# Ledger of designs, part 43: designed miniproteins, single chains, continued (3)

Each design is a single chain, and the fold is of that chain. pLDDT is the mean over its residues in the fold that is shown.

## One batch from the design tools (miniprotein)

Design m9470
Fold by ESMFold2-Fast:
Structure m9470 (fold): chain A 90 residues (1-90)
Amino acid sequence: MEKEEIERKIKEADETVGSGAVARFFEQLRLGLPVDLSSLSEEERELLLRVVEAERRQRAAPFSEEETQRLEDELTEAARAFEERLRARG
């Protein structure tokens, strides 16, 4: 996907979940830096998009035991992949 398209999708997903999901994730990693989506590589933006989309699906989904578990697993996997990629930078 084009850089601008991915950045737009990340912002739209983050706004749908509730403002601050992206900022929350960076705070949890103890980066202490403002989130600048433009500073992320295309791979990092794709991983972040997976995280915010997984969070959005978890909040929008109907409550069922199997679906809740699947969405939690998806969010955990996406968050781990993004965290590992970011930690590899510094």
Scores: mean pLDDT 62

Design m9471
Fold by ESMFold2-Fast:
Structure m9471 (fold): chain A 67 residues (1-67)
Amino acid sequence: MYPLPTAGKSKEQILRAAAGLVLVLEDEGREDEIDKVIEQAAKATGLSKAEAKKRIYALVEEMRAAL
């Protein structure tokens, strides 16, 4: 599993790090690891899993649009 960096990071930094990991894992076809990253981000930020997933995928789309 890819480690999610959370120590010393703001909520936005954690979500952006999670979005970057999700982008890589999605391209690798590793959907089970994506769910784990979303859960880690939700716990670290205090968001619900649904809200964390929504924000993370919005950031993934932003990153893809910038490529």
Scores: mean pLDDT 77

Design m9472
Fold by ESMFold2-Fast:
Structure m9472 (fold): chain A 69 residues (1-69)
Amino acid sequence: ELARMAGEAAASAYRKLGEVDKANEILAQADAGTLDPAEALRIASDALYKLGRTDEAEQARKLADEVEA
């Protein structure tokens, strides 16, 4: 569920950036169950940073590091 939630957040953020193809790729991986939770959180962090939501981006990245440790 964490991977799916992070993937949906990342896809939403990439759609707002106009990166529809990237959003669709992330959702496809989440639906297939192949999306790694740490990777999903890093993707979400990158997309949030590009949207200017720096605090949320930083928190997502720290959570990704914790999941991978």
Scores: mean pLDDT 77

Design m9473
Fold by ESMFold2-Fast:
Structure m9473 (fold): chain A 77 residues (1-77)
Amino acid sequence: SEISQLFQQIEAIMKSGLTPANLKEVIRLLEQVIALLDREIAKNAVSDPKKAAELERQRRIVEEQLKDLEAELEKLG
């Protein structure tokens, strides 16, 4: 899936080293993951509430990871 491809790209960048440029790129990709999750949540909100709830839990985890990385980037600035 699109989300799986984004996570593979994030993992590759993270393994290449923690630089400010790499952190900014990972943050950008995580924001794209959140946007895709928001779209899928909206799509499933009425037709499949259980799937929507599972996607919302995944979104929360990604949002927490994003906040942690934003804090790390701020420490480097």
Scores: mean pLDDT 86

Design m9474
Fold by ESMFold2-Fast:
Structure m9474 (fold): chain A 121 residues (1-121)
Amino acid sequence: MSKTEKTFLEALKDILNQIPGLKASVEGKKIIVEHEDTEEAKKKAEEIYKILSSSKILKVSVEGNKITIEIVLDDKAFSGMLAALEAVEVIRKLGELAEVPEEVIEEYEKAILEAAREEAL
């Protein structure tokens, strides 16, 4: 797994875990999100699915109360700056949905972009 992929998956997991009624875990290159059987949690899960499924770098599937998120690019493709910019867009949209402070979203964005720059040699 590339440093950029790892940085992105950790940021994504952290943001998703801040949404009430959701629990996210990382399994290899996948994130598994479980939501509670509440109307609020279901609504948040639907908005998350919409944001994630619009991404060019992610494959998203839903089965019952579980959302599986997988990076579809290989390590070499994901270490590119364009993939890092797509990852940053996902983090921004999810951070806004999770009501994460703007300063915290900016820190995740910076970490992803710096990882991508270090790998771009």
Scores: mean pLDDT 79

Design m9475
Fold by ESMFold2-Fast:
Structure m9475 (fold): chain A 69 residues (1-69)
Amino acid sequence: SRRRELERRRIKLQAVLALGEKFGFNLTQKMVDAGIKAVEDLMAKDPNASVEELVKAAIEAAEKVKKEE
């Protein structure tokens, strides 16, 4: 569905914006990529996941990447 595709894009954009707000100057491309992947994985696993849960998954994935650096 075209509407579902646009909604998926909107959620990913919200996750990236949340990463920017949380990490600011410390946000790396690896963290962004990990966050987007976590959102896509959760959306595939749980179609009822809330935007809040998806954003949380993105932040947790980015924090793991940051700790490995």
Scores: mean pLDDT 82

Design m9476
Fold by ESMFold2-Fast:
Structure m9476 (fold): chain A 60 residues (1-60)
Amino acid sequence: MEELRARLEAVVARLEALGRHDAAAGLRAHFDDLVARKDYETAAAVIARAERWLAERYPA
């Protein structure tokens, strides 16, 4: 759980830096809803998809 929240915060920080404030807020709300339902598998998948999108959009 702590690992997933750390990954969420990293993704949210990047979205905020990109000016995508609504996307950052929506991701937080969706993650919190999934965690409240104890759907950690879907929560992890949602974070992984956001991480992949950021990696494709901003390759190092």
Scores: mean pLDDT 81

Design m9477
Fold by ESMFold2-Fast:
Order: sequence, then structure tokens, then C-alpha cells
Structure m9477 (fold): chain A 96 residues (1-96)
Amino acid sequence: MKKEIEEEIEKKVEEELKKLKEENEKTFEALELAREKSEGGLRELLELLLETMPKINAYYLVAANSDDEEIRELALKKAKELLEELEKRMKEIVEK
């Protein structure tokens, strides 16, 4: 049951992530271009944001749209864990 819930969350996250990228295509294109034209810490920061922020948002959307409390709680937990890791890695990049 726990594994089935995690698999359901991951499928919904993939669907929300695809939708998010389709709805914000021009923004993602601009950020990718900025990444390609950036060097050093700014490039690393943009790469990290492009990899992590859409996934965090997808987990929050799964939580917001679910009627299942267990799915909501687990999706929010995963979003918070990713956000904490993102904040830590951003500080490491900026402080160099």
C-alpha cells in the first residue's frame, strides 16, 4: 500500500510537471538560454533551479489537487525535502 501510494504520487507529479513545462514553455526557454550564456556559479544556480523548482511545484500541485489525505501529506513532505535541499545547495553556490 505505501509503495502503491508513492507510485501514484510520482505518476501525478510527472503529469503536473509536463503540464507546467507546456504552460510555461517560453519561461523555460528563456531560463535555458540564460543558463547556456552564463558561467561559473550563475550557471550552476540556473541549472539547479531548472532541475528542482518545477519538480517542487509539481509536488505542491499534486498535494493541492488530491482528496486523499495520505497522498497530500506525502507529496507535501517530498516538496519540503526538495525545497530544503534546494535552499542548501543555492547557499553553497552563492557563498563561493
Scores: mean pLDDT 81

Design m9478
Fold by ESMFold2-Fast:
Order: C-alpha cells, then structure tokens, then sequence
Structure m9478 (fold): chain A 75 residues (1-75)
C-alpha cells in the first residue's frame, strides 16, 4: 500500500493533456480517459502519458514528480 506520494487529479490530467497535445496517446486511450474518470483509470493513462512524454524528451518538474510517485506506488 502507498500512503504518500499519490499524484493529484490535476497532475494526472495535466500529464494526460500534454501527451494528447503531442499525439502520444492513441484515440482509444483518449476516449477511455474521457469516458472513465475513476482514479485507477486516470493513474493508468497518466502513467502511460508520463512514460511517453519522458521518451519524447519532456523532463518538466510535474512529469518528473509524477513518474517518481508512480515508481514509489509500483514497489
């Protein structure tokens, strides 16, 4: 269980929006994000978005923080 370092809904949405803007999410993933607003689903899409943004060279502080929190949660 992870008690601390959970990304906020704003951080998840910002990361997803950046990936959408850069075309890093598929149309199916965009539709699933819009259709389902559950935290677990948002976390999944934000994780994919963060990894793809990192691969694209976006090393901004919000993205780095989100990746760190997701890594902590995965342990």
Amino acid sequence: SVKTYSPTEEELKETIERAIEKGLLTEAEKEAFEKEKKESVLLGYASRAAVRLLRAGDLSHPLTRLIARLLEQAR
Scores: mean pLDDT 64

Design m9479
Fold by ESMFold2-Fast:
Parts: C-alpha cells; structure tokens; sequence
Structure m9479 (fold): chain A 117 residues (1-117)
C-alpha cells in the first residue's frame, strides 16, 4: 500500500537523518537540507514521481560529498553516512518495486552512492 511505502521512506530517511546528526552535529543548515531531501522523496512517492524521488537522494548524496570535500566531516564519517544512505535507497527501491513504481531513476542514484563509498 502507499502507507507501507511512506512508512518505509520515513523510517529510512529518519535513519539517514540520525547518521547525519552524528557526523555533523546539530547544524541547522545540514538539518534543513536533510529535511528538504526527505520532503522531496515523500512528495515523489505521493505523486508516483520516481525522478523526484531520485532528486531527493541526489540532494542527500551531494550534501555528504560537499561536506567531505570542505573538510567538515572525515572520509570515515562520510563513508558511514553514505552507507546508511545506500541502505535507505535499497529499502525504498524494494518498496517501490512492490508498488509498481519505476525504480530506474533511483537505481542510477544508488550506483552513484556506491561509487562514492
């Protein structure tokens, strides 16, 4: 059901948000960007827009990548957060498959996340 898919998204993005807080601390700009990424994924799920779901994950990936490049987090912290993000993508892809959504845009982002590990 759509409710099951939204529950999976909420749980997965909640785990990513906690991992981000552990790596970055309570940074209002980081927390706002995590919320923007999560909102984009939720809206994509509600609208059955797989490209919007993919954009949400790309936003989350870019947040971690930029922070590592800026020296705000260590490479080990970046790998830990990206590992949690990769797990979140896998959970959401599986839920999308069960609900007949096109997973291809999200699988492309998964490949990008794995390339950054």
Amino acid sequence: SMEELLDAVSAAMGRFGRAAVEAFGHDPEVEAEVLRAASMIVEGVREKDSERIARGFERALDLVRRAQQAGRITPDQARQVLGVLADAVDVIIEAMRKHGLDVSPVERVRDRILSEL
Scores: mean pLDDT 85

Design m9480
Fold by ESMFold2-Fast:
Structure m9480 (fold): chain A 94 residues (1-94)
Amino acid sequence: MEEVIERLKEAIKEFDKNGDGKLTLEEAVRVIAKVLGTDKSPAEVLGLTPEELKARLEKYRKDGSGYLTIEELVQLLRDLGIEVSLEEAKEAAK
């Protein structure tokens, strides 16, 4: 658990450089890759096609914005079987 949260914290800090708590679809994919501890496509590690992974990410973009919030990213990670705390993810984004 601790290691997943630390990877999430480092990834959010690296990609959300302005600290607004919003990630582009591409940045969200890179965060997932870091959380999984791989430089391979997150889709390959999860046994999904890149298209299937994109479909899951698009499911969380309901407001028409070009961004995923930290809350939407945490929901996606949990749907993928990765247990993360929303509160700890929000602290990582600050």
Scores: mean pLDDT 67

Design m9481
Fold by ESMFold2-Fast:
Structure m9481 (fold): chain A 88 residues (1-88)
Amino acid sequence: MTPEQAEEMAERLREFLLAEAPALAARLAEFEALVAEAEALAAAEPLSPEARAQLEVARIVLEGIRAGRPEEAAERAAELVRETLLAM
């Protein structure tokens, strides 16, 4: 993974999360339930680095929507993905 590829993927995720934030907010209870189920599965078995990053992105997005800060959450999630891709 090149830094340029990681940046492109992170920016696409940021744009996607910003576009989807209203839909996720409308389905907040379903999103919370999905994240809670993923966290319970993660507690039972060690996660791969990719799966751990996906769960952390989901947590960041959920917390941002709950706080009314989806733009801040999208930026934080994109940065985590960029860092994770560069570390792989």
Scores: mean pLDDT 78

Design m9482
Fold by ESMFold2-Fast:
Structure m9482 (fold): chain A 67 residues (1-67)
Amino acid sequence: GRLEALLEELLRSPDVRTRVAAAEIRRNLDNPELALQTVRNGLAALEAAGASPRDLALFRELERLLE
């Protein structure tokens, strides 16, 4: 589905920080509340670190799918 496609794209990111955050989200998918919190925390950290607009857009789409 779209969720798996987004995680696959994020896990292939050239940015190690994005890949680490995506792996943590994937690990927590069996707990929806924790998965959403992990996405929100990851998005805030990536924004503060100056991650690419592409990676930020994919994380925002992931947040919308988990709400």
Scores: mean pLDDT 85

Design m9483
Fold by ESMFold2-Fast:
Structure m9483 (fold): chain A 116 residues (1-116)
Amino acid sequence: GKIEELNEKRLEAAKEIVEEAIQEFKLDKAEVEENFEALKQFVEENLKTKIDADELAVKAAKVFGITVSSLEELKEKAKSDARARKALDIYQILTGNLSSVVNPETEEKLLEILKN
């Protein structure tokens, strides 16, 4: 259905940010990919229910090994931590809001994925 298709496109867009962050911050690819798969499963299991904003923020932050308890805490950390900023960008994509602080090349790819 449209919800499943839109969710798939948002997850593809989020994966682009994950792959760029692995290269930029020299992260452990296997660990980050395992944490992203956990985020993907959480989003897919909650497609037809209201996703709690704080729980989604916690799972997005965990992709990059960041511990937060709320969306507000993630937003505060994103002001000074570039990895927290990438986690917030993933959160914004999954909730249907594009981040204003995405690399122009990444933004173009994200827009192409989301429009198709």
Scores: mean pLDDT 75

Design m9484
Fold by ESMFold2-Fast:
Structure m9484 (fold): chain A 98 residues (1-98)
Amino acid sequence: MRERIKELLRQIAREVVGAEPEDEDLERLADSILAKAEPEELERIANSPSLLEFAELLLEIQLSEEHPERERGREILATARANSRDIREYAEIVSELG
């Protein structure tokens, strides 16, 4: 699972920033995601989602903590999804709103 998350994160970095991320940074991010993710979310990652679907799932996982801003975060994700065609547009909108 960690290697799949690292692979998807690497692909997002290439698509959004055009840069190759450090492996240590990918390991830290993957470990953070694995620590927060529910089993159902890990199953969705295992089923090879698109980069856009994976990015949505990562942000949903971050919002799964008991946080008063969770509902606002979900609204931001829904707005970004409705107004983006690909991972780059999605990342730009989420960065602007969240």
Scores: mean pLDDT 73

Design m9485
Fold by ESMFold2-Fast:
Structure m9485 (fold): chain A 59 residues (1-59)
Amino acid sequence: SRAAAIAGGLAAAIGGVSAEQGRAAGEMNTKGYDAEAAAKAGGVSRQVGAGAGTVARSM
């Protein structure tokens, strides 16, 4: 159903954000401040936007 698809998309977007944030924090801890960690943070923001956009378009 549309409701199930929307719920699945939102859950996936949230899960992806959490996983990416964890990886970015890990990289900062092991390498100190790093441009790659900043790029990962940017990727997290883009993924959240894409997930939200997909949910909105599916409504």
Scores: mean pLDDT 55

Design m9486
Fold by ESMFold2-Fast:
Structure m9486 (fold): chain A 79 residues (1-79)
Amino acid sequence: GKALLEEHRKIREEIDELIKKLKDNPEVKKIQEEMEAFEREQVRRAIEEGVTEESRLEMLKETTEFLKKKLKELKEIEK
């Protein structure tokens, strides 16, 4: 629902700010590459399997949880 979309947006914004701040760190580049790979796989699944309301919400939930994990990794690098 709307709450999940807002949570996803906030996490994405926090990640983007941390990446911008830590741009010269090679560990951050690896995290960016992992995020891009995950995004490509989600797009591939949507194209191959089709998109329903249920599949959209499931993919958004999976993406949000993955981004939360990546945000935690970025915060550890910032320390």
Scores: mean pLDDT 79

Design m9487
Fold by ESMFold2-Fast:
Structure m9487 (fold): chain A 96 residues (1-96)
Amino acid sequence: MEELEKEIAALREQIKELIREMVDRAVRDGAISRAEGEAIYAELVAMIDAGAPSSEIIRFIIEHTPDTRENAVRIAAIGILLAAVDFLEKLLKEKE
């Protein structure tokens, strides 16, 4: 179904937007440098585009972002979206 492929692509873009917001905030708050933030973002985008396991993506985020309540909420949102992508990809494969 073309609609499932579009939904998966849209969810991946939403995940990337949440990661961008986390990185930009961490740089703004002085927790990481801009160069470090761009490196973290590029690696996470590469992992998402390669279809890396959700657990690896979440672990990378936790290891490379500040331990704040705001980041914990964003990580939870990213985890939910990654679980939705995994579910939709399974549905797409079962219908082929």
Scores: mean pLDDT 79

Design m9488
Fold by ESMFold2-Fast:
Structure m9488 (fold): chain A 98 residues (1-98)
Amino acid sequence: MEKEKELQKKADAFYAHVQALRDRLAAEGPRVTSEEDLERLYREMAEQFLAAAEKIGLPDEVLERLRKATPEEVWRRADEAAYLYAQGKPPEEVLAAL
């Protein structure tokens, strides 16, 4: 029971962080006037997401995969995991989507 609660807390923290990044993209994205600025915004969000994933204590295999991914791939994986969370999938399935 305690391990399931710990994993659920990690999934909750992960989803909250993804929502915060989505809110940032929605607020800052429309203000971006160049492709270079948009690429920078995505890169900064990917760095923030990776830092949060490390703090949450995701498996090293997942962290290595995210470090090697492009900012767009990092965001796509985060979005998929958040989608599974919103559907009420188990925390292990949500985190495995990364």
Scores: mean pLDDT 75

Design m9489
Fold by ESMFold2-Fast:
Structure m9489 (fold): chain A 116 residues (1-116)
Amino acid sequence: MDEILAALRAAGATEAFYASPPGRWERTSLIAFDPEGNLVLERLDVRTEEDARLSIEALEGAIDYAEKKNMQKLAEKLLEVIDRLRAEAERNGVLTPELQARIDELKKKAEEIKKK
């Protein structure tokens, strides 16, 4: 895992948010971006309910960072990621009411950052 984060920093990423199951780092959900808010890497799987939960957890970290740093451009890009993730999770049948509520809160928060 740390080797992946080091490689992402070498590629220009200054921030990365991830969530991984214990002992299974290869199944890590990850999003990384540069100081301008450009996505460097997006690895957010939604094939299983666990994968969807981990991907949402990584997105929650990224949105919290965008809010604290007032990164409107990043918030705009994260909205596109959230919409794609929701549609794929729904298609895969893994979008539980809990995960839907978390996605709705993420969208609301990202839109509020974008409007500042």
Scores: mean pLDDT 79

Design m9490
Fold by ESMFold2-Fast:
Structure m9490 (fold): chain A 64 residues (1-64)
Amino acid sequence: MVTIDLPKAGKYTVKVYDSQGNLVATFTAEGDKIELDLPPGSYTVVVYDENGNKVLEKEVTVEG
């Protein structure tokens, strides 16, 4: 599990890409943090606010 802290509580759209750039998950989150339960691998997580502005882009490695 990976936790991503957000700078402000709000409504967000989360997109998760694998190491090849394929979109593997997309969902809406509400609050000031996002919890991800992903299979082992390397991912890029991109977070957009309710207005569609990119607020965070983070590379994440999930171990087994």
Scores: mean pLDDT 81

Design m9491
Fold by ESMFold2-Fast:
Order: structure tokens, then C-alpha cells, then sequence
Structure m9491 (fold): chain A 76 residues (1-76)
């Protein structure tokens, strides 16, 4: 799914910065997106794979503005 791939790439890039800006975990982030249960499961697996060992409790460090941009990608 190209939308899931775009969300993964953007999330990995943003969460890889040295200074974390938020406290939202991977599980909280996936649950916040306007995706179907199957799309959320696919996104969760792809994020865990792309990050090389992230778990549901991994803090992504995203800002509210970055989360809003990723929500827009999920709706497209």
C-alpha cells in the first residue's frame, strides 16, 4: 500500500532525529491514524521492521504538527 509506505518513510525520518519532541509511542501513533484495523496492523508491522526492533512502547518523538501531517497522508 503506497499510503502505508509513505507514512512509514516519513515517520522513520522524523523519529530518527537526535532530539525527541513528543512522548507518543508507536502503539499510540498507529491507533491515532484514520486507518482500518487491517491497515493499522500493516503499518505497525512495517514501522517495527523499518526501525530494526521498535516495539509498541517505542517513543517516536513526533510533534502535534507532524502527527497532523501523517494523519493527512493516511486520509489520502
Amino acid sequence: DPRIAAIVEATVALSSRPNKKGTMTLAEFVASLPLSPAERAALRRALMAASGGATDDTVLGLTPEEVAALVALARA
Scores: mean pLDDT 79

Design m9492
Fold by ESMFold2-Fast:
Structure m9492 (fold): chain A 66 residues (1-66)
Amino acid sequence: MKKGMDLVKEALKYLDQGDVEKAVELALEAVKLGALDGAKKFAEYAKSKGYTEAAEKILEAVRKEE
């Protein structure tokens, strides 16, 4: 699923730039498109950077779609 994975990559880029809100929006859109593995990796990365709340929000969305 290239479109969902592209959103995950863009979300990671925004997270690295410190734009957590935009990163979360893109990651949530990726979850809606079924890019669940990519979204889980985003959440793990966000948590490693200290963005625990963002990570939890994405993991909750992934769990709902599974």
Scores: mean pLDDT 81

Design m9493
Fold by ESMFold2-Fast:
Structure m9493 (fold): chain A 69 residues (1-69)
Amino acid sequence: SPEVQAQLAAIEAEFDARLAELKAEYRARLAQARTPQEVLDITIEYFRRVSDLIDEYVKKVQEVKKKAA
């Protein structure tokens, strides 16, 4: 339905905005890193946070689809 498509588009826009914020934070933290170990730790934390964001996105999409059924 048009309403479901609008809700999914809004969820995607929120995901894109939050992902852009995480990328900006990651770049800023990398700029401050002084050792290879710090780069590794920052990178692992970034991917963990991206994974959490993807999980939230999937849950929101599934909730919209359940309400449309």
Scores: mean pLDDT 88

Design m9494
Fold by ESMFold2-Fast:
Structure m9494 (fold): chain A 64 residues (1-64)
Amino acid sequence: SLEDEVLVALAEMEVALAINAYKQGRISKEEALEIVKRFAERLREAGLPDQADELEKWAIEKLK
């Protein structure tokens, strides 16, 4: 649905911002991982577990 597409896009944007903040030294890796987990959990609660798994996988690779 459009609502699901918007939710995924917002989660991807927020996680990308957290990764960028970590790379700039503005937040810790632990804080960035907590943000990733929070948005992935929101996607799972919305019935989007595959999108949540892909978001976490992408973000964890970017945080290595």
Scores: mean pLDDT 89

Design m9495
Fold by ESMFold2-Fast:
Structure m9495 (fold): chain A 88 residues (1-88)
Amino acid sequence: MVEELREEAERVARELLAAIAAGDAERARALAERLARLGRELALAEGVPEEEAEHYAEGVRLEAELLLARATGDAERAAALEAERAAA
């Protein structure tokens, strides 16, 4: 189970980076949400507390949005997300 989740997370992460590079915001957000859920499930399966697992999931979503904003040239959104990432 854990190994299967890890392999799926790696595959989804690669697909996410490809979607971001293509500027496909809709696909990138869907993949980021899937990766966040897989990361949370994997963390919980490994004994990480739910609160900490949720923090990791939020980090995945934030990083994906930041990379997508940079890839699409949305400078204002990228700056706001960079500030949020630095504060986390």
Scores: mean pLDDT 81

Design m9496
Fold by ESMFold2-Fast:
Structure m9496 (fold): chain A 59 residues (1-59)
Amino acid sequence: MAEEVRRRAEEAIERIKTLSDKAAQDAPPSLQPTIKKAGDIAVEVARRRGEREVAALEA
């Protein structure tokens, strides 16, 4: 179970990075830094959630 949660968290992070990169490429240069920051925040949130879920399952 913990392995499944960890794998899903990693997949979510990869998807967020891919979507963020795609959105940045499609956005005007003035918005690219903002989109990148939003992507970084989303990755951080996803990683923290995954860590907490794994910790709860391993406790």
Scores: mean pLDDT 78

Design m9497
Fold by ESMFold2-Fast:
Parts: C-alpha cells; sequence; structure tokens
Structure m9497 (fold): chain A 79 residues (1-79)
C-alpha cells in the first residue's frame, strides 16, 4: 500500500541519517552536536545518548540496532 511504502521510505531515510551522524561522531563531530542533530530528527534524548555511547564504544552492531529502533519509532510518530 501507499502508506506502507511511505513508512518504509521514511524509516530508511531516518536510519541512513542516524548512521551518517554516527560516522560524523567517529570523524570528530562533538558528542553534544550529534545528540542535538539526533533530537532534530525526532529521536528521544535517552535513545540518542545510547546511540552515541554505542558508536563511541565501537559497537556498530548495537548502534545499528538502536538506529533502526529509533527510525521506526520516529516514522510511526510522524505518520
Amino acid sequence: SAMERKFAALETGLAIAMVGLGIDLEMGMPKEEVIEELKRLGVPEEMARKYVEAVEAGDWKEANKLALEAARLVAEKRL
């Protein structure tokens, strides 16, 4: 359906944006700036902090899991 396609596109776009911010964090973007950008995407602060902690730990498996979870939550709230 059109709604399922819109949800999938939004979830995918949000997940890509979050992964990009994780890479920016590893490349030297300040932690506080990454958290604020995640909050601008609609990610709750607690989830944004957990994501940043996973990236800083080099745990990209956990970071990717958190990104997908947050992207789904934000997509559901926007649709």
Scores: mean pLDDT 86

Design m9498
Fold by ESMFold2-Fast:
Structure m9498 (fold): chain A 61 residues (1-61)
Amino acid sequence: SHMQELLEKKKKELEKQKKIEEDIFDSLLAMGKTLNMPESFIERVKKKKEEVLKEIEEKLA
């Protein structure tokens, strides 16, 4: 049905978004460590990554 096609398309878009967000946050964490950023900064980036990925996972469920 048209609705099933839309749901599959949305799922693929969310899976793509999750990968992009993971790649962005992982790059930020790697850069932050390389630049010797404070641990507080690293922890804030990690928490934001977890929040963003959790929101996407909840939309996928």
Scores: mean pLDDT 84

Design m9499
Fold by ESMFold2-Fast:
Structure m9499 (fold): chain A 70 residues (1-70)
Amino acid sequence: MSVEEAIKELEKILRSNASLEEIEKAVKEFLKKYGKSKEAVEFLKKLAHDESLSSEVREIIRKALKEHEE
């Protein structure tokens, strides 16, 4: 799967009726597979500031990014 395709799939999960637990798992798996890609990291940084996402989803993204950067 390309980074662009993975980005589109993750965005669908984040905007779906998925549970916070499922969203956290999806974000962590995405970073595990694509976290070395600048494009993937920048995409998540953009979503962390996307007001159309709930505050809980944005917090999950911010925490996962912080843990990934170390």
Scores: mean pLDDT 79

Design m9500
Fold by ESMFold2-Fast:
Structure m9500 (fold): chain A 86 residues (1-86)
Amino acid sequence: SKLEELVNKMPEGKKAKIRLKFTFSSKNEEVELEVDSIEQAGAAVVEALNLGADKIEIEDLDKNKKYVVTTGEEAAKLLLELDLSL
């Protein structure tokens, strides 16, 4: 998928194990991927929103915490909080 290709091209920043799930309600589609950094998570979120994702699930696999956001602003704030907690 385009999201997986984008993530694989991103440099590794601060190491974090994150699972992302994007819902595209207009297409009845869900895309799930795992990333190894906050930078990869941010890139995937931006691209998914650009492609029309309307629900974003972000799971911190190290802390077993799951977050659900619906806007890019909410996602950006959450990723910043996760980055600051590393």
Scores: mean pLDDT 79

Design m9501
Fold by ESMFold2-Fast:
Structure m9501 (fold): chain A 100 residues (1-100)
Amino acid sequence: SSMMEQIRDGFISDVRRIADLIEPIDPAGAAALRARVTEIQATTDWEEALQLMRETLALIRALYRRHRHRLSTSEQLQFGMLIIAAGGNVVVLERMLKKL
């Protein structure tokens, strides 16, 4: 696998974990995140993948703001850490594509 594939797959893993966290309180939000994962996996264009990842990260941040008060303290911490990890993957992929 390429380094870009590893970064994408890391992002997808973070998104799936976030979907699992919110599914009990927002099944529609969880389904929307899983649909984004399918779109990211289906694209062969890295610029399109980066754009989909940015849009997915924006959705994740919106879901966190909406649901954080319904999550336990440990779930809020886990969600926040996953946002940081997912955001890191977006930044790394963006920097790699700028060098091509």
Scores: mean pLDDT 91

Design m9502
Fold by ESMFold2-Fast:
Structure m9502 (fold): chain A 100 residues (1-100)
Amino acid sequence: ALKEVEELERELLAKLEPLVEEAKEKYEKEKDPKAAVLEVFEPFAEAMAEVARKTLELLGEELTEEEKEAIRAFLETYRAVRERGLAPEEAYRALSATLR
């Protein structure tokens, strides 16, 4: 429903805003965009996974089967990456593959 979508968007933005600021500060100090992204990658991915899980729970009946499978694939990949303790760069590569 629309209200649930608005609440999920607000929650995601609240979690992402401080991470974007942290990445900007790192970029200003080091002038390395890749290092800045990798610094905040793990908490960014965690925030995305939490919102994805809530989307399945709250909007599951409104999503297509293809959309549900895509969200589940992302969540399973995130869980596997976390369990394996992959470095942020390797985690980024693995998660990026599920979004293509």
Scores: mean pLDDT 72

Design m9503
Fold by ESMFold2-Fast:
Structure m9503 (fold): chain A 67 residues (1-67)
Amino acid sequence: SDAEALANGVAAARAAEGRAAATVASTSKHDLGQGGILSEEQARAGIEAALAAKDGATAADALRNAY
């Protein structure tokens, strides 16, 4: 079904993004200043961007890019 295909696609994309996210997380922790505090604000901005874009991409894809 569509939902299963999307979920599997997101899972595969998250596995690949997990490695990139680990690198970004390391950089954020090095910065330390606002890395942890900005995580929630950054996710929020990502959601707003996804809603504004609403072209052919899903909100999940936009959130994945926000990380």
Scores: mean pLDDT 53

Design m9504
Fold by ESMFold2-Fast:
Structure m9504 (fold): chain A 69 residues (1-69)
Amino acid sequence: KIDKANIDRIVVYFGGYIGSDPTIGRAIAREWGVPIVPVYSKEDLDAELAKDNTVQLQSSVAVVLKEGY
């Protein structure tokens, strides 16, 4: 179970379309009250996923926890 108080941001990947609406990422961010960080390249997504405090929820959505969690 992820504690919402320990979430820093939601990372959402916009794979091939500029201006795409990441409905699931936005819904999670609204429910948990955390900011969205959009990434537009596979390289940027992979860099976020390489961090110890990152949890991938779906192929295009990851949660970044606060440092020291």
Scores: mean pLDDT 64

